# Designed miniproteins, single chains, continued (4), part 24

Each design is a single chain, and the fold is of that chain. pLDDT is the mean over its residues in the fold that is shown.

## One batch from the design tools (miniprotein)

Design m12798
Fold by ESMFold2-Fast:
Structure m12798 (fold): chain A 86 residues (1-86)
Amino acid sequence: MELVREAGRLAREAARLVATHTTDPGALGLATTAAGAGTFAEMTGDGRSAVGAGRSAVEAGRRAGNREALELGRRALELGREALEA
């Protein structure tokens, strides 16, 4: 439960960083997806949504060239995967 919520929180933070530092439509679309999936993961404790949020956050950070967002997304993905193995 806690790992899923932390993953969702990190994915939303990554999405926020992308949204505040880029105008690239592709990166913004991925950030929107990461924020939505991250919010759902935090509300429901759904580990698959946490993994999805992390994946979208990683891709958003990569497209935006935002290293901090990329690392937050990678951490979210790691925590989501860890929660699914528990």
Scores: mean pLDDT 84

Design m12799
Fold by ESMFold2-Fast:
Structure m12799 (fold): chain A 104 residues (1-104)
Amino acid sequence: SKEEVIAETEEILEEMLALVREHYPQMTASMERLAEEILALLRDPRVSLEQQERALEDVKAAHELLVEATQSEGREAAVKLSAAMIILIGTLTELELIVRRARE
């Protein structure tokens, strides 16, 4: 259901936020904002179950990269962290576009 997909997405985003607070505290505010905005958009009734499932898969991919970043050093860690954040920003942008198009 839509509610189950949102709950799973929230759980993964909370885990990602915990990792950011521990390993990259300077990014905490940006991560909190991304998580809040993604979850708010996923709860919009105009977002379909299929679109929610796609967002969940993207969030899972970002989570895997973030975990790998915390297990890496130097440039490799920075690249993986950046990739995780780019995926989340992309997810937010896609959800914003879906909601905007549904209003027109």
Scores: mean pLDDT 89

Design m12800
Fold by ESMFold2-Fast:
Structure m12800 (fold): chain A 80 residues (1-80)
Amino acid sequence: SMEELKEEMIKVIEEAKKRYPDNPIEAFRAVMEESKKLMEKYKVPKEKIKELAGKFIEAAEEAKSTEELVEKLKKIVEEF
């Protein structure tokens, strides 16, 4: 379900923060890679994948730290 997908994506974001607490670039790469796999597994429409990817990229451009990046990405997933 969409709710299960959102919960799994939030877990991906939290794990990326744990793995790369001081490296927002690597944290973002991990989130993008694992989120793509999850969206493919859940058969999310391509239009929705592009929309989410765009929002994630915008958040990465705005964020000044891994902590801020994670907070922005989680908010985007909750609104998805």
Scores: mean pLDDT 85

Design m12801
Fold by ESMFold2-Fast:
Structure m12801 (fold): chain A 64 residues (1-64)
Amino acid sequence: MDEQTQALLASQAPTVRDPYSGQVLLLVGAEELLKTFEKTGVSGLSGSSDPEKLAELKEQLAAA
């Protein structure tokens, strides 16, 4: 996508931070995560590249 289009989407659509990478995701990315939750369940969620980063992020989210 063009930078202009991405900026417009970020303004129009809600953005969600990826719990695994901490990056900002557009609605499309959030929907994909929701589908994973529905299929696997939150405790069974997988697909993270690095388990170390996931563990650290979980600790930060729990502290927040």
Scores: mean pLDDT 49

Design m12802
Fold by ESMFold2-Fast:
Structure m12802 (fold): chain A 55 residues (1-55)
Amino acid sequence: MKASIIKQIEAHMRARGVPQERIDAVVARLEAIPEDASLDEIHAAAQAILDEAMA
């Protein structure tokens, strides 16, 4: 589940022209989210990481 969310975010960022260096940094942070986290927890953490990285 987490890997699918990360791939969707990565693809979305690429489609919007975000530099690869920034995409790589965001993906690394998303991959740090625990594998045993609930889907809601993964979404909440991913949103927080994206908000911070894209600020």
Scores: mean pLDDT 74

Design m12803
Fold by ESMFold2-Fast:
Structure m12803 (fold): chain A 58 residues (1-58)
Amino acid sequence: MDPLIKKIDEAIKNGKSSLDFDYVSGGQFSVLRNYLKSKGVNAEIVPTGPHSIRIVFK
């Protein structure tokens, strides 16, 4: 099980407004984007550094 997906599910369940990830690869970015789309979640992925992102739930 992808630990990034588990954190996203927990954040959605708990009504969090944002979630930060460090050291995200291009492959992981694609997995996260496809997962959010599959769940119908209105979210934006914002780069916070060369290898870090923030997911903002709208």
Scores: mean pLDDT 76

Design m12804
Fold by ESMFold2-Fast:
Structure m12804 (fold): chain A 100 residues (1-100)
Amino acid sequence: MELKERLLEIADRVIEIAKKLGDEDIVNQVKSAKRLLEKTGDIEKAATMLAEVVAQLAERLGDQEIADELIKLINDPSATVEELVEAIERGVERIEEKLA
């Protein structure tokens, strides 16, 4: 799957998480990231925006390890976008498991 398709799937999963939590601000932030990606194709910016949101959600749910990993990757100039997307996917999976 291309990185853009993976990020769009991540965005939809995060929107569903935010809806379960009643967090309209997160829903709007993720919709903005999705719209940016669809309009511009800016994979790096969309990945960073989604990583920031997922890190916030992970921290709120007590998963400091995933939050710290995502923040480190966002701020690491040597990290690849693929590594960031993989970390976001892992974070989303762990959040979904906590809300099950």
Scores: mean pLDDT 86

Design m12805
Fold by ESMFold2-Fast:
Structure m12805 (fold): chain A 100 residues (1-100)
Amino acid sequence: PVVDWREVFARLEAQPDAEAAARTLVEILRLEGLTERARYLTLKSFLLSNPYYPIQFARLLKKKPGFLEALAKVAGLSQEQVDDLIAALDAADANVSSLL
């Protein structure tokens, strides 16, 4: 199935709170069946697979305060993995660190 990621990011922004948006993303990426390491690598690979995804993710973080913390909790990411993800997104010019 082809997914329109512009509609997906809009759907995440429309969620009532950060935790609901985080759960929606985890479900779309099917992270729940994976080990902690595989969840993180899948999420990171997805967000870096396209030059627009880091920018759209940064936009989502700006519109949903607490989304990154909710995502880390729902996806079971360690603080080290969260820090690595922020650095990777910043390296892709998403400027995520400036939003935190």
Scores: mean pLDDT 78

Design m12806
Fold by ESMFold2-Fast:
Structure m12806 (fold): chain A 100 residues (1-100)
Amino acid sequence: KLSEEKLKEIEEKFPEVVALLRAIYAASRAGDEAAVRAGLEALVALGREKGWLTEERLEEMREKAKELGLELSELELEVAAVLKPPAEEWKKLAEEYEKE
């Protein structure tokens, strides 16, 4: 349903996020836990720079984790908060494609 062109559009808007997610995925497949952690920490640092990591988003993630009975680390909560803006932009691109 999503074309290669639409996938490239999200990469153009969030190139650092896509690059970090690719690196984390490759490290995960290789079993390199240290590289996965470094990639997640780099993603959190990017989110701080972009203003995506806010106390309001962290609180939202904490409440959702509590509702689901999940004990998440601070790093896992920060990663979830940072990924919300890229996910919303991906959703907008998918909805635009569906209307065409």
Scores: mean pLDDT 69

Design m12807
Fold by ESMFold2-Fast:
Structure m12807 (fold): chain A 113 residues (1-113)
Amino acid sequence: MLEEAERLGREAEELLKEGRLEEAERLAREAARLYLLARMKSLEEETLKLAIEIIETKPNASLEELKEIAEKLEKEGKKGKAAIAAQLVYLMNQLGVSKEEQIEILEKILKEK
């Protein structure tokens, strides 16, 4: 997974240098998706569950809305984990992953732990 993400990232940089902006963006987005999946697999089960809770609470939340949700969860004793979970949701939203796909990906990773 990481090796494929690195390959796609390098190919995107080469396309960007050649002025092929649309192709570069597509490959960069795919590389970012693979890096995100690798990061999710390394996160604690509790952090992944918090990410699902954030998605269900406010689908397609803005960065400011995600910060507010993370602050509320931190008051519940989820220090550090809520901020990481909110950042994960933000990155998925930036990549254009739907609410349904975000939950499906996270649940799949949780089942494999």
Scores: mean pLDDT 78

Design m12808
Fold by ESMFold2-Fast:
Structure m12808 (fold): chain A 72 residues (1-72)
Amino acid sequence: DDERTLQLAQGVAQAVADAVKDTNPVASQLFQDLANSTSLDQMQQQQQRALDALSKDKDALTLALQAVRAFA
């Protein structure tokens, strides 16, 4: 169900945004924008920029992966 998938994806994006807010504010804002997406299509279009910002910061990436594992 697309609505449940969107809600789960929004929750994961919010958890990542919160986890990296102090380490990488730019990545945090991009993941906050994903959490505020109202459709999976909007999320997919914005996802690459958020992931690119996160991939450039190993400390933020580590915190994000820990947040995703804790959410799951």
Scores: mean pLDDT 84

Design m12809
Fold by ESMFold2-Fast:
Structure m12809 (fold): chain A 70 residues (1-70)
Amino acid sequence: KAEEAFKAGEEAFAAGDYDTALDYYTEAIDLDPSLRAEANENMAKAYEAKGDKESAEESKRLSEAEKKKK
């Protein structure tokens, strides 16, 4: 379920497993596209924690674009 994938992503992030967190957030978006804004916001944090500034900025931009649709 999308909510379970999103929650698993949050737990992986808290454990410092940023790659697993990104995989779960991507799965959450695939299962429920309405989570795209929230998932991309959390993905931006995971990319930033990994030192991937470019991917973090892109994920933040995608989150902001989706929030404007709400």
Scores: mean pLDDT 80

Design m12810
Fold by ESMFold2-Fast:
Structure m12810 (fold): chain A 58 residues (1-58)
Amino acid sequence: DLEKKKARAIEIIENDPSLPRSVKLSMIAELERTPEEDFERTLEKMAKFLGIPISEFL
């Protein structure tokens, strides 16, 4: 399930037209390396940075 959640978050980041390529790569790398216990906190941080509700990642 964590792998599916990571794939969803990565898809959202990749499809955001406002993000520079370097920022997308950095965020994707962080998501891929984030363990399950830290994943929700990482999503909250990214959602806040992108200005979207965390529910968009769910």
Scores: mean pLDDT 80

Design m12811
Fold by ESMFold2-Fast:
Order: sequence, then structure tokens, then C-alpha cells
Structure m12811 (fold): chain A 58 residues (1-58)
Amino acid sequence: SDIEKISPEEILDKLSFVTGLSKEEILALSDEELRELIKEVFPEFSDEQIDAIIRVLR
């Protein structure tokens, strides 16, 4: 599906798959580390989209 339609839960799944970290380990990252990781895995996301995702995950 279109990347802009990916839910925060699906983003966690993709981050877990790409990094080999568990979803729990990813959620234990700082906001700065999580933002960097999301940008690395999903370079198509805007800063505003990443901030919204982090807000929902917290």
C-alpha cells in the first residue's frame, strides 16, 4: 500500500523487520533515536509525519 497510509503499528513492524530489533526495543529508544531510525527506513516521510507517528507511539 501507499506509504502515507501505513499505520504506526505497521511502521513498528517494518522497523522491527529491517533492524532485527523487537517492537518493545524500538519503543524503548529515545524520541531522537526513533526519529533517526524512521527517517533511515522511511526516507519518504516528512518531519511532520515522523513527529505525528512518534506522538501516537508514545
Scores: mean pLDDT 76

Design m12812
Fold by ESMFold2-Fast:
Structure m12812 (fold): chain A 58 residues (1-58)
Amino acid sequence: SMQSQQALLEQNEQARRELEAYLAEHGDELSPTMLLLYKATIASTEFVVERIKERLAE
């Protein structure tokens, strides 16, 4: 449903913000591999958000 898609959108946007905040505070403490994994996770949440927005726009 559109309501479920909206909830999933909000959850993914919140998760992205939390991950970005974590990297801003702790990014210098992380190994290059961990930095790559966090950035990949953020990119994944951005991809999901964009797909949900496309579905809601239809």
Scores: mean pLDDT 81

Design m12813
Fold by ESMFold2-Fast:
Structure m12813 (fold): chain A 80 residues (1-80)
Amino acid sequence: SAAEAVLRGAEAIAAASPELSPRMQEDLVRRQADDLAEEYGVEEALRAAEEALKTARERGSSPETLANIERIRELLRERL
């Protein structure tokens, strides 16, 4: 699902985070938002990011994963 794609992408970026500069992390988050918008459309991708955020909170995901989902959501909102 789109929400699973958001969650998986955010988790992958969080896992790589210790090896990434802030600029590299921002570029990966931006690429994830762009890819989601291209595949699902902006409105659907935004709904998916909001659902992924709820799921991540319920699962007790890391602060880094939550921050990545929040940033994806912000970038998608900018495209509305």
Scores: mean pLDDT 86

Design m12814
Fold by ESMFold2-Fast:
Structure m12814 (fold): chain A 61 residues (1-61)
Amino acid sequence: KMEEIARKAAELASEAFPQFEVEVDPETGEVSVTPLDPDTSVEDARAAYAKAQQILDELKA
């Protein structure tokens, strides 16, 4: 179930922030955000990270 939750969170966050590749570790729940466009802002990266964390928290509840 954690694998499905991590995959869903990563997919939804990546769709919300298409300029980033968002990955979630299914074992630890750690979020990693990789910019696909070098001109992306740090604020956008933080928003993508926060979105993935929010989705993880919602799916765990």
Scores: mean pLDDT 76

Design m12815
Fold by ESMFold2-Fast:
Structure m12815 (fold): chain A 60 residues (1-60)
Amino acid sequence: SPKDQALQKQIADLEKQLKDVQEQLKQADKQGDVVSAAKLLFRGLSLQSEIYLLKQILKK
């Protein structure tokens, strides 16, 4: 359905953001930037939670 296509696009956009955050987290961790690593970890968890909820809506 059109709603399912919109949800799939939103999930794809969020998964792309999550991948970017995960790469930034690896870089911060390698540099010992604890503050940036903590912020990126929180952002990653937030994105994972949103992706999970949208996937549950899509699953019906």
Scores: mean pLDDT 85

Design m12816
Fold by ESMFold2-Fast:
Structure m12816 (fold): chain A 65 residues (1-65)
Amino acid sequence: KIDIEKIMTLATLSGKEEFSISEVENLLREAGLSEDQIEGVVRLAEKKGSKISLEELLEILTREY
């Protein structure tokens, strides 16, 4: 079970408006996701481009999990 609230809290605490793919991977690991879950989210984030917004990250997490 993915804790979307924890992920979004950590993302908000970063103070960043946009996240690179590497920053998304690190954020998800910090939130306690498995490597398989991280790979799935990263694959979806890569389809949106080299950077994603906090809103786009929430959309991915809410849609897939």
Scores: mean pLDDT 77

Design m12817
Fold by ESMFold2-Fast:
Structure m12817 (fold): chain A 100 residues (1-100)
Amino acid sequence: SLDEIKQKIDELINKLKELASKLTPEQREMIDSIVEKFKQIYDEILNSTDKEEIDKLKEFYQTLAEKAIEALRKMGVPDEVIELLKQISELLLQLADLKK
């Protein structure tokens, strides 16, 4: 189950990189920055053993994801790319919940 979620996240990140290659340099830079931040929070969740810390990271991640999606929409990033980021975000939250 955890390994299946990790595999799905990796597949979606690879798809995101493929689609991002067709975007403007500014849009790509923003997406790369967002993905890097998502990976940092993902690693913190995976390495945490404290439920309270995981809950705080999850809450921080949700806020960051919402702001990131809004920023990308304002930049004119295609809905297909936005949808992939939402799917990655949802899988990371599912991973956090299973870490309990």
Scores: mean pLDDT 79

Design m12818
Fold by ESMFold2-Fast:
Structure m12818 (fold): chain A 65 residues (1-65)
Amino acid sequence: SKELEIDELIALGRIAESVGLVKVEEKDGKIVITAPSSSETGIRIAERLKKLGEEAGAEVETRIV
């Protein structure tokens, strides 16, 4: 279901966050994924999570810092 897909996205983002590759936040029904500009791996993970979230019908924003 859509809810399970979003829960899976959050779980994957949480795992990436635990190893310092991204930061995941939920704000106003939107998922915000932040990656450091110095990490190509973090940027690629953020882009993949955005695609997964959009396919599940979620609103996802990526930020590079």
Scores: mean pLDDT 80

Design m12819
Fold by ESMFold2-Fast:
Structure m12819 (fold): chain A 85 residues (1-85)
Amino acid sequence: MMEKLEEKLAEAQKAIDEGDLEKARELAEEALEEFRDDPVGRAVAEALLYYVKAKEAEAKGDLEKARELRLEALRQVARAGEAYA
């Protein structure tokens, strides 16, 4: 389960690094659907999706929206940590 999530996170990061934000978004949405019933996995997938949306906003020049989306990603990561620990 966690190994599968980690694999999808790695693929999404590679897509972001290659500038393929469409693929990164698809991978984030797929992870969110796959882990919807897992509080930790869902929070991590939501964090990834917010991070991808932040990159999309940054690419469009909407720096304020990108900042807000990055903060939401960090909040989801914090929630995942609380649910796990």
Scores: mean pLDDT 79

Design m12820
Fold by ESMFold2-Fast:
Structure m12820 (fold): chain A 79 residues (1-79)
Amino acid sequence: MEEKERLEKKAEELIEKAREEAKRIIEEAGKRGREAMKKYAEVSPELAAGEGLRLVGDGVDEAIKLIREAREEAKKLIE
């Protein structure tokens, strides 16, 4: 078995795991954003929209960071 094949498989698994985690983070952030919008809608529609967008944005940023870190780690394994 070639060393390169083992590293490629490990890199693939790392990216796959990060993708699943990122998907979970985005899904959770969307749920929290919706709940926050409902909570603040009684106070201000503008505040509700801003809070919901902030929570979704935070989740997307976390997901992007996770995928970026996994890609960097995978690159180190095969480069």
Scores: mean pLDDT 79

Design m12821
Fold by ESMFold2-Fast:
Structure m12821 (fold): chain A 98 residues (1-98)
Amino acid sequence: SEIEEEVRRLGKEAIELLKKLYKESKNEELKTKLLIAIDTLEDLLADFEAGKLSPVQAALGMARILEALANDERLSEEDKKKLRELAERLRELAKRAE
């Protein structure tokens, strides 16, 4: 479905954003936190593809991870904004998928 394709697209965009933040970071603790977040997003997408999560559950799960990460003071305000904007897009998708 269009909704399912949008979950996949936004999930991939989220993972790519976190991988970019990981490569750009010089802080080892932040890098570890980003790797855990990447693994969690990949697990959420895998569970979604396996039919274990609905589009709503997958989108909200991913949004929550991005929102939690956006509270990290080691991230720039620009990077926090990017994470929050992507989380908002995922929350809007979840509302459309209900």
Scores: mean pLDDT 91

Design m12822
Fold by ESMFold2-Fast:
Structure m12822 (fold): chain A 59 residues (1-59)
Amino acid sequence: SLDELERKILEYLIKKNKPVTVDELAKELGVSRETVQKAVDRLVEKGLIKKEGDKYVLK
């Protein structure tokens, strides 16, 4: 199941419809870079997003 931060990240990616950095997600969601990095790592593990260079996109 998705936690609240994972859901917010996915909603932001859907709305933005572009690759995003961890720094952009941290700024927009008001959460630390470290906390966002852990959440995006979980989303990659779950197969919901993928890493492309320094950015993340929906699968």
Scores: mean pLDDT 88

Design m12823
Fold by ESMFold2-Fast:
Structure m12823 (fold): chain A 114 residues (1-114)
Amino acid sequence: MEEATAKVLELLEKISQTEDEAERNRLMDEINALLPEADKERVAKYAIDLAIKNVEEGKYRQAADLAAIASLAYSLGHDPRDVPEAAQYFADAAVAAYRGEPKEKVLELIEKAR
């Protein structure tokens, strides 16, 4: 668990720093393989925190990938009702960004998390 968790957190930071979509997809596949052995709650929280940071930095594609990982982590170990409301709104903001929604719409979802 701890070794898998530490590796996943490292890979999440790598996604934040990677502009190439193919490399991000490779990193996501590696995370997905490790995720069953990781602390899902810790991974989900860290991924959401990184997604917020990436949205604020204009890195919407990276933010969307991070939100997808957070959603997957929650689906593997948590009832959606146990997810903090702020985390849900930030995940929705990153998903909206991935879908090509206007920046203003993404920012509205971030504001709803506050």
Scores: mean pLDDT 74

Design m12824
Fold by ESMFold2-Fast:
Structure m12824 (fold): chain A 90 residues (1-90)
Amino acid sequence: SSVIERIRELIAELDAQPELAALTPDPAVLAEAEREADLLVEHAEQIVERFEGEWAQVRPRLAELDDEALQAVVNARAVLELLLRLLEAS
């Protein structure tokens, strides 16, 4: 599948997790990602591959994660959503 399809699949999986629903992305993380938009697009495939690998390891342990680790996952979802919008605009 395309990088865009893989990002959509990741976001859909993250959105299905009730453990993540109460958390909001850190606006500082999103602002930094927006400043680095060109680098995110340039390295999109590597970023998506890394997030897929991290998610595969974290997903079965979501109920065991502390709030800081869950916040990192929610932050990653926000960066993926930004990357998706950037790639679709190209």
Scores: mean pLDDT 87

Design m12825
Fold by ESMFold2-Fast:
Structure m12825 (fold): chain A 65 residues (1-65)
Amino acid sequence: SIEDLVREVQLAESAEAALAALERLRETGDKEALDRALSAMHVRFGDDPAVRAAIAELSAELAAA
């Protein structure tokens, strides 16, 4: 479920695992769930370059919608 994917991002033990769950969330198109996941990613893994790139892309996508 969408909630399970949000939890996977929030509870991910690595940036790689969090990014994988975030990409599955992106495929659902649920903007509220994506916003919650992006907030968790920023706090937990904001220093990772791949995470920063993913946040920038998804934030632009959410702003365009």
Scores: mean pLDDT 80

Design m12826
Fold by ESMFold2-Fast:
Structure m12826 (fold): chain A 92 residues (1-92)
Amino acid sequence: ELARRLAALLYILTKKYIENPTPEIQEEIDRVSRLLARVENGVPLSEEERKWVDELFERIKKEYPDEFEEALKQTPAGLVLKAALDLWFAKK
């Protein structure tokens, strides 16, 4: 399910950002968040957007296999909530 993949990406990228905050990671988080919102509202992604998601998904799966496995065990809503909470606690 595309929404689950996007939520998993958001969760893992958020952890990566907390560990090493860079503009590049923030841009990836922003893009994934926008695509996830569109998918949740029933708006289909373009072929270019789907390819970008697939490429990012394969890269993140290779870089963070354990986090990826844990993310797939959770609901998309649970992943989004956990990402938001992780950011909140990291900021105080």
Scores: mean pLDDT 78

Design m12827
Fold by ESMFold2-Fast:
Structure m12827 (fold): chain A 62 residues (1-62)
Amino acid sequence: MIEEIKELMIEKKISEEELAKIMAELDGNDDEETKLKKIKELIEKAPVTEGELAKMLRKALE
């Protein structure tokens, strides 16, 4: 899971810092594994910019 997300981050040009910000939006919700699965699904489905990805994650979790 984590390795696949790293590859997707490189492909989509998402930094580790931006990923950390996205993970912070999920704080207090699901466990780390579930958060990573949701992030991977969103990255795979939509070629989005860093800001758009954060918005999509917040909307999907609400």
Scores: mean pLDDT 62

Design m12828
Fold by ESMFold2-Fast:
Structure m12828 (fold): chain A 87 residues (1-87)
Amino acid sequence: SSFDEEVDKIEREALARLYEIAARIPDPAEAQRLFTAGARELGRVIQELKERYEAGEISEEEALKELRRRADEIVRQAEAEADRLLA
């Protein structure tokens, strides 16, 4: 569906940003932990919103808007954690 395609696009864009943030961390284990934490949180949000959309509880537009907002928040949190690790 177009909804699944847009969700996949938002996920890929957010994961790419998380990867770039993690790539700034010199310790590979710390980089992997930061990326994995962000990716897991993003996956939980996607699953929540997909289930609500499939149940008819929210519109496609509402689900995609909330996903973009929460994905942006996850990326900002990862940037803040990376800044702390690099200090």
Scores: mean pLDDT 91

Design m12829
Fold by ESMFold2-Fast:
Structure m12829 (fold): chain A 71 residues (1-71)
Amino acid sequence: EEEELRQKGYELDLAGASGAEIRKNAKNEKEYEALFQGAVDAGVEALKTAVDNVVDIREKDPERAKKLGEA
């Protein structure tokens, strides 16, 4: 049940749902906490992907990465 709610929160965040929309999908505070944690997990994964993309650019084109850092 908690894992299902966390997965639902994750999917809602990926769909661009606001905090208010996430709250509306919760029947009580415990469900809201599970949904919110799922949304946080989605945000953390998106941030990690963004960081990995920056690292990949540095690895493939170090000269370009240097120039971007100097700007």
Scores: mean pLDDT 69

Design m12830
Fold by ESMFold2-Fast:
Structure m12830 (fold): chain A 91 residues (1-91)
Amino acid sequence: SLEKLRELVREKMKDGKETISIDDLAEVAAEAFGLDPETVREILRALTGSDTLTKEQLAAVIRRLTGEDVSDMSLEEAAARLIQALGDLFE
């Protein structure tokens, strides 16, 4: 569920964080869908060129993977949507 993914993302970001690391995204993807975290990190680094993602970078990755526009989503929602898209891609 997207809501559960959002809660997992929120736990990693904690208070005051405006970005999410690729390592945190890979851990959530592994926990939620059993994806290999090393593969997730490699894909996200290839798409972003960064180890830490802003909302704009998350939106760009989601657009590349799904064609979906997530400009209106919060950082937590966008991160959860990305993890769902990765789960869908590998399942």
Scores: mean pLDDT 78

Design m12831
Fold by ESMFold2-Fast:
Structure m12831 (fold): chain A 85 residues (1-85)
Amino acid sequence: SMVDEEILKLLKEGRWDEAIELYEKQPPSDAALRLGIEALRKLKEGLPLNALELAALGYLYEKIGDKEKAKKYFEEAKKLNPKLK
């Protein structure tokens, strides 16, 4: 959706607070992207992430073209839950 693309653009530009504000006003239709944004919010608050949240964060970074961060979070997700693919 247009909202999903706009949120991803803001995240890619490092405009995290604006991306979260848009998320609260108009949440994206992609459930994995919604979970990824919630995981990013928890990360900013210093809260621990579970394997599914880490995988969703990896998906979010892959979507914005940050392949290095995507790989990092997918690897962390697999370390917490080796059965997660």
Scores: mean pLDDT 83

Design m12832
Fold by ESMFold2-Fast:
Structure m12832 (fold): chain A 95 residues (1-95)
Amino acid sequence: DLEKRLEELIREFVERLRAELARAEAENGEPGAAALFYERMTEDDDVDNPLQRIRNLIILRADEGESLEEIIERVKRLAEKEGISYEEIIEMLES
């Protein structure tokens, strides 16, 4: 089921990002692996790429403490709006 696979990958990505953010906070605010997610986001910020917009949305909403359910719904809505297949998002998150 493509939709369930997408939801699992978004869950794993968000959980990894939140774990890295929590680790950075526990290390007295020192930059950790979470900085790599933001560095990649800012590095690709000026690229006109709908997949990158989806990735940036996940990172930003996860950092803002938004629920996993809401993040998944936002990703699905943006994918539909931009004409991106769930397979393309899955491939991006697996890369």
Scores: mean pLDDT 71

Design m12833
Fold by ESMFold2-Fast:
Parts: C-alpha cells; structure tokens; sequence
Structure m12833 (fold): chain A 69 residues (1-69)
C-alpha cells in the first residue's frame, strides 16, 4: 500500500480540483461529453495544465499494466 504524507495528500486534492476545473472548461468549449482520452489530454495541454496531463498519462499507464495482468 502507498502511504502519503499530509502534504502529499493536499497536493493530490489540489490536482483533483484542478482536473475538475479543467474538465469543466473543456466541456464548455467543446459542447460535448463524448471525448477520447487523447482529445482530453490535448485540451489539457492547450489550457497549460501540463501537470494534470502528466498525472493522467501516469494513471493510464498504470491501468494498462493492471489490465494486462
């Protein structure tokens, strides 16, 4: 199990909030809820949310490894 410090948990919560805000902006601009993972990543980079894009890429790679098992 991964154990995080209080400071690391706060940073994760901030990233989650930023992801939510970025997703709301993307949905408002595109007027659609049917976006591919690649389209979402591209829009996040356009918004300057590179940290969130990197986080999602890391999550995607982890999910691919879990699904391969």
Amino acid sequence: DIVLSEEELEELKKLEERLKEAMEKILEETKTTDLSAQEILDKLEELGETEIAEFLRAQQEQFKKVLAE
Scores: mean pLDDT 68

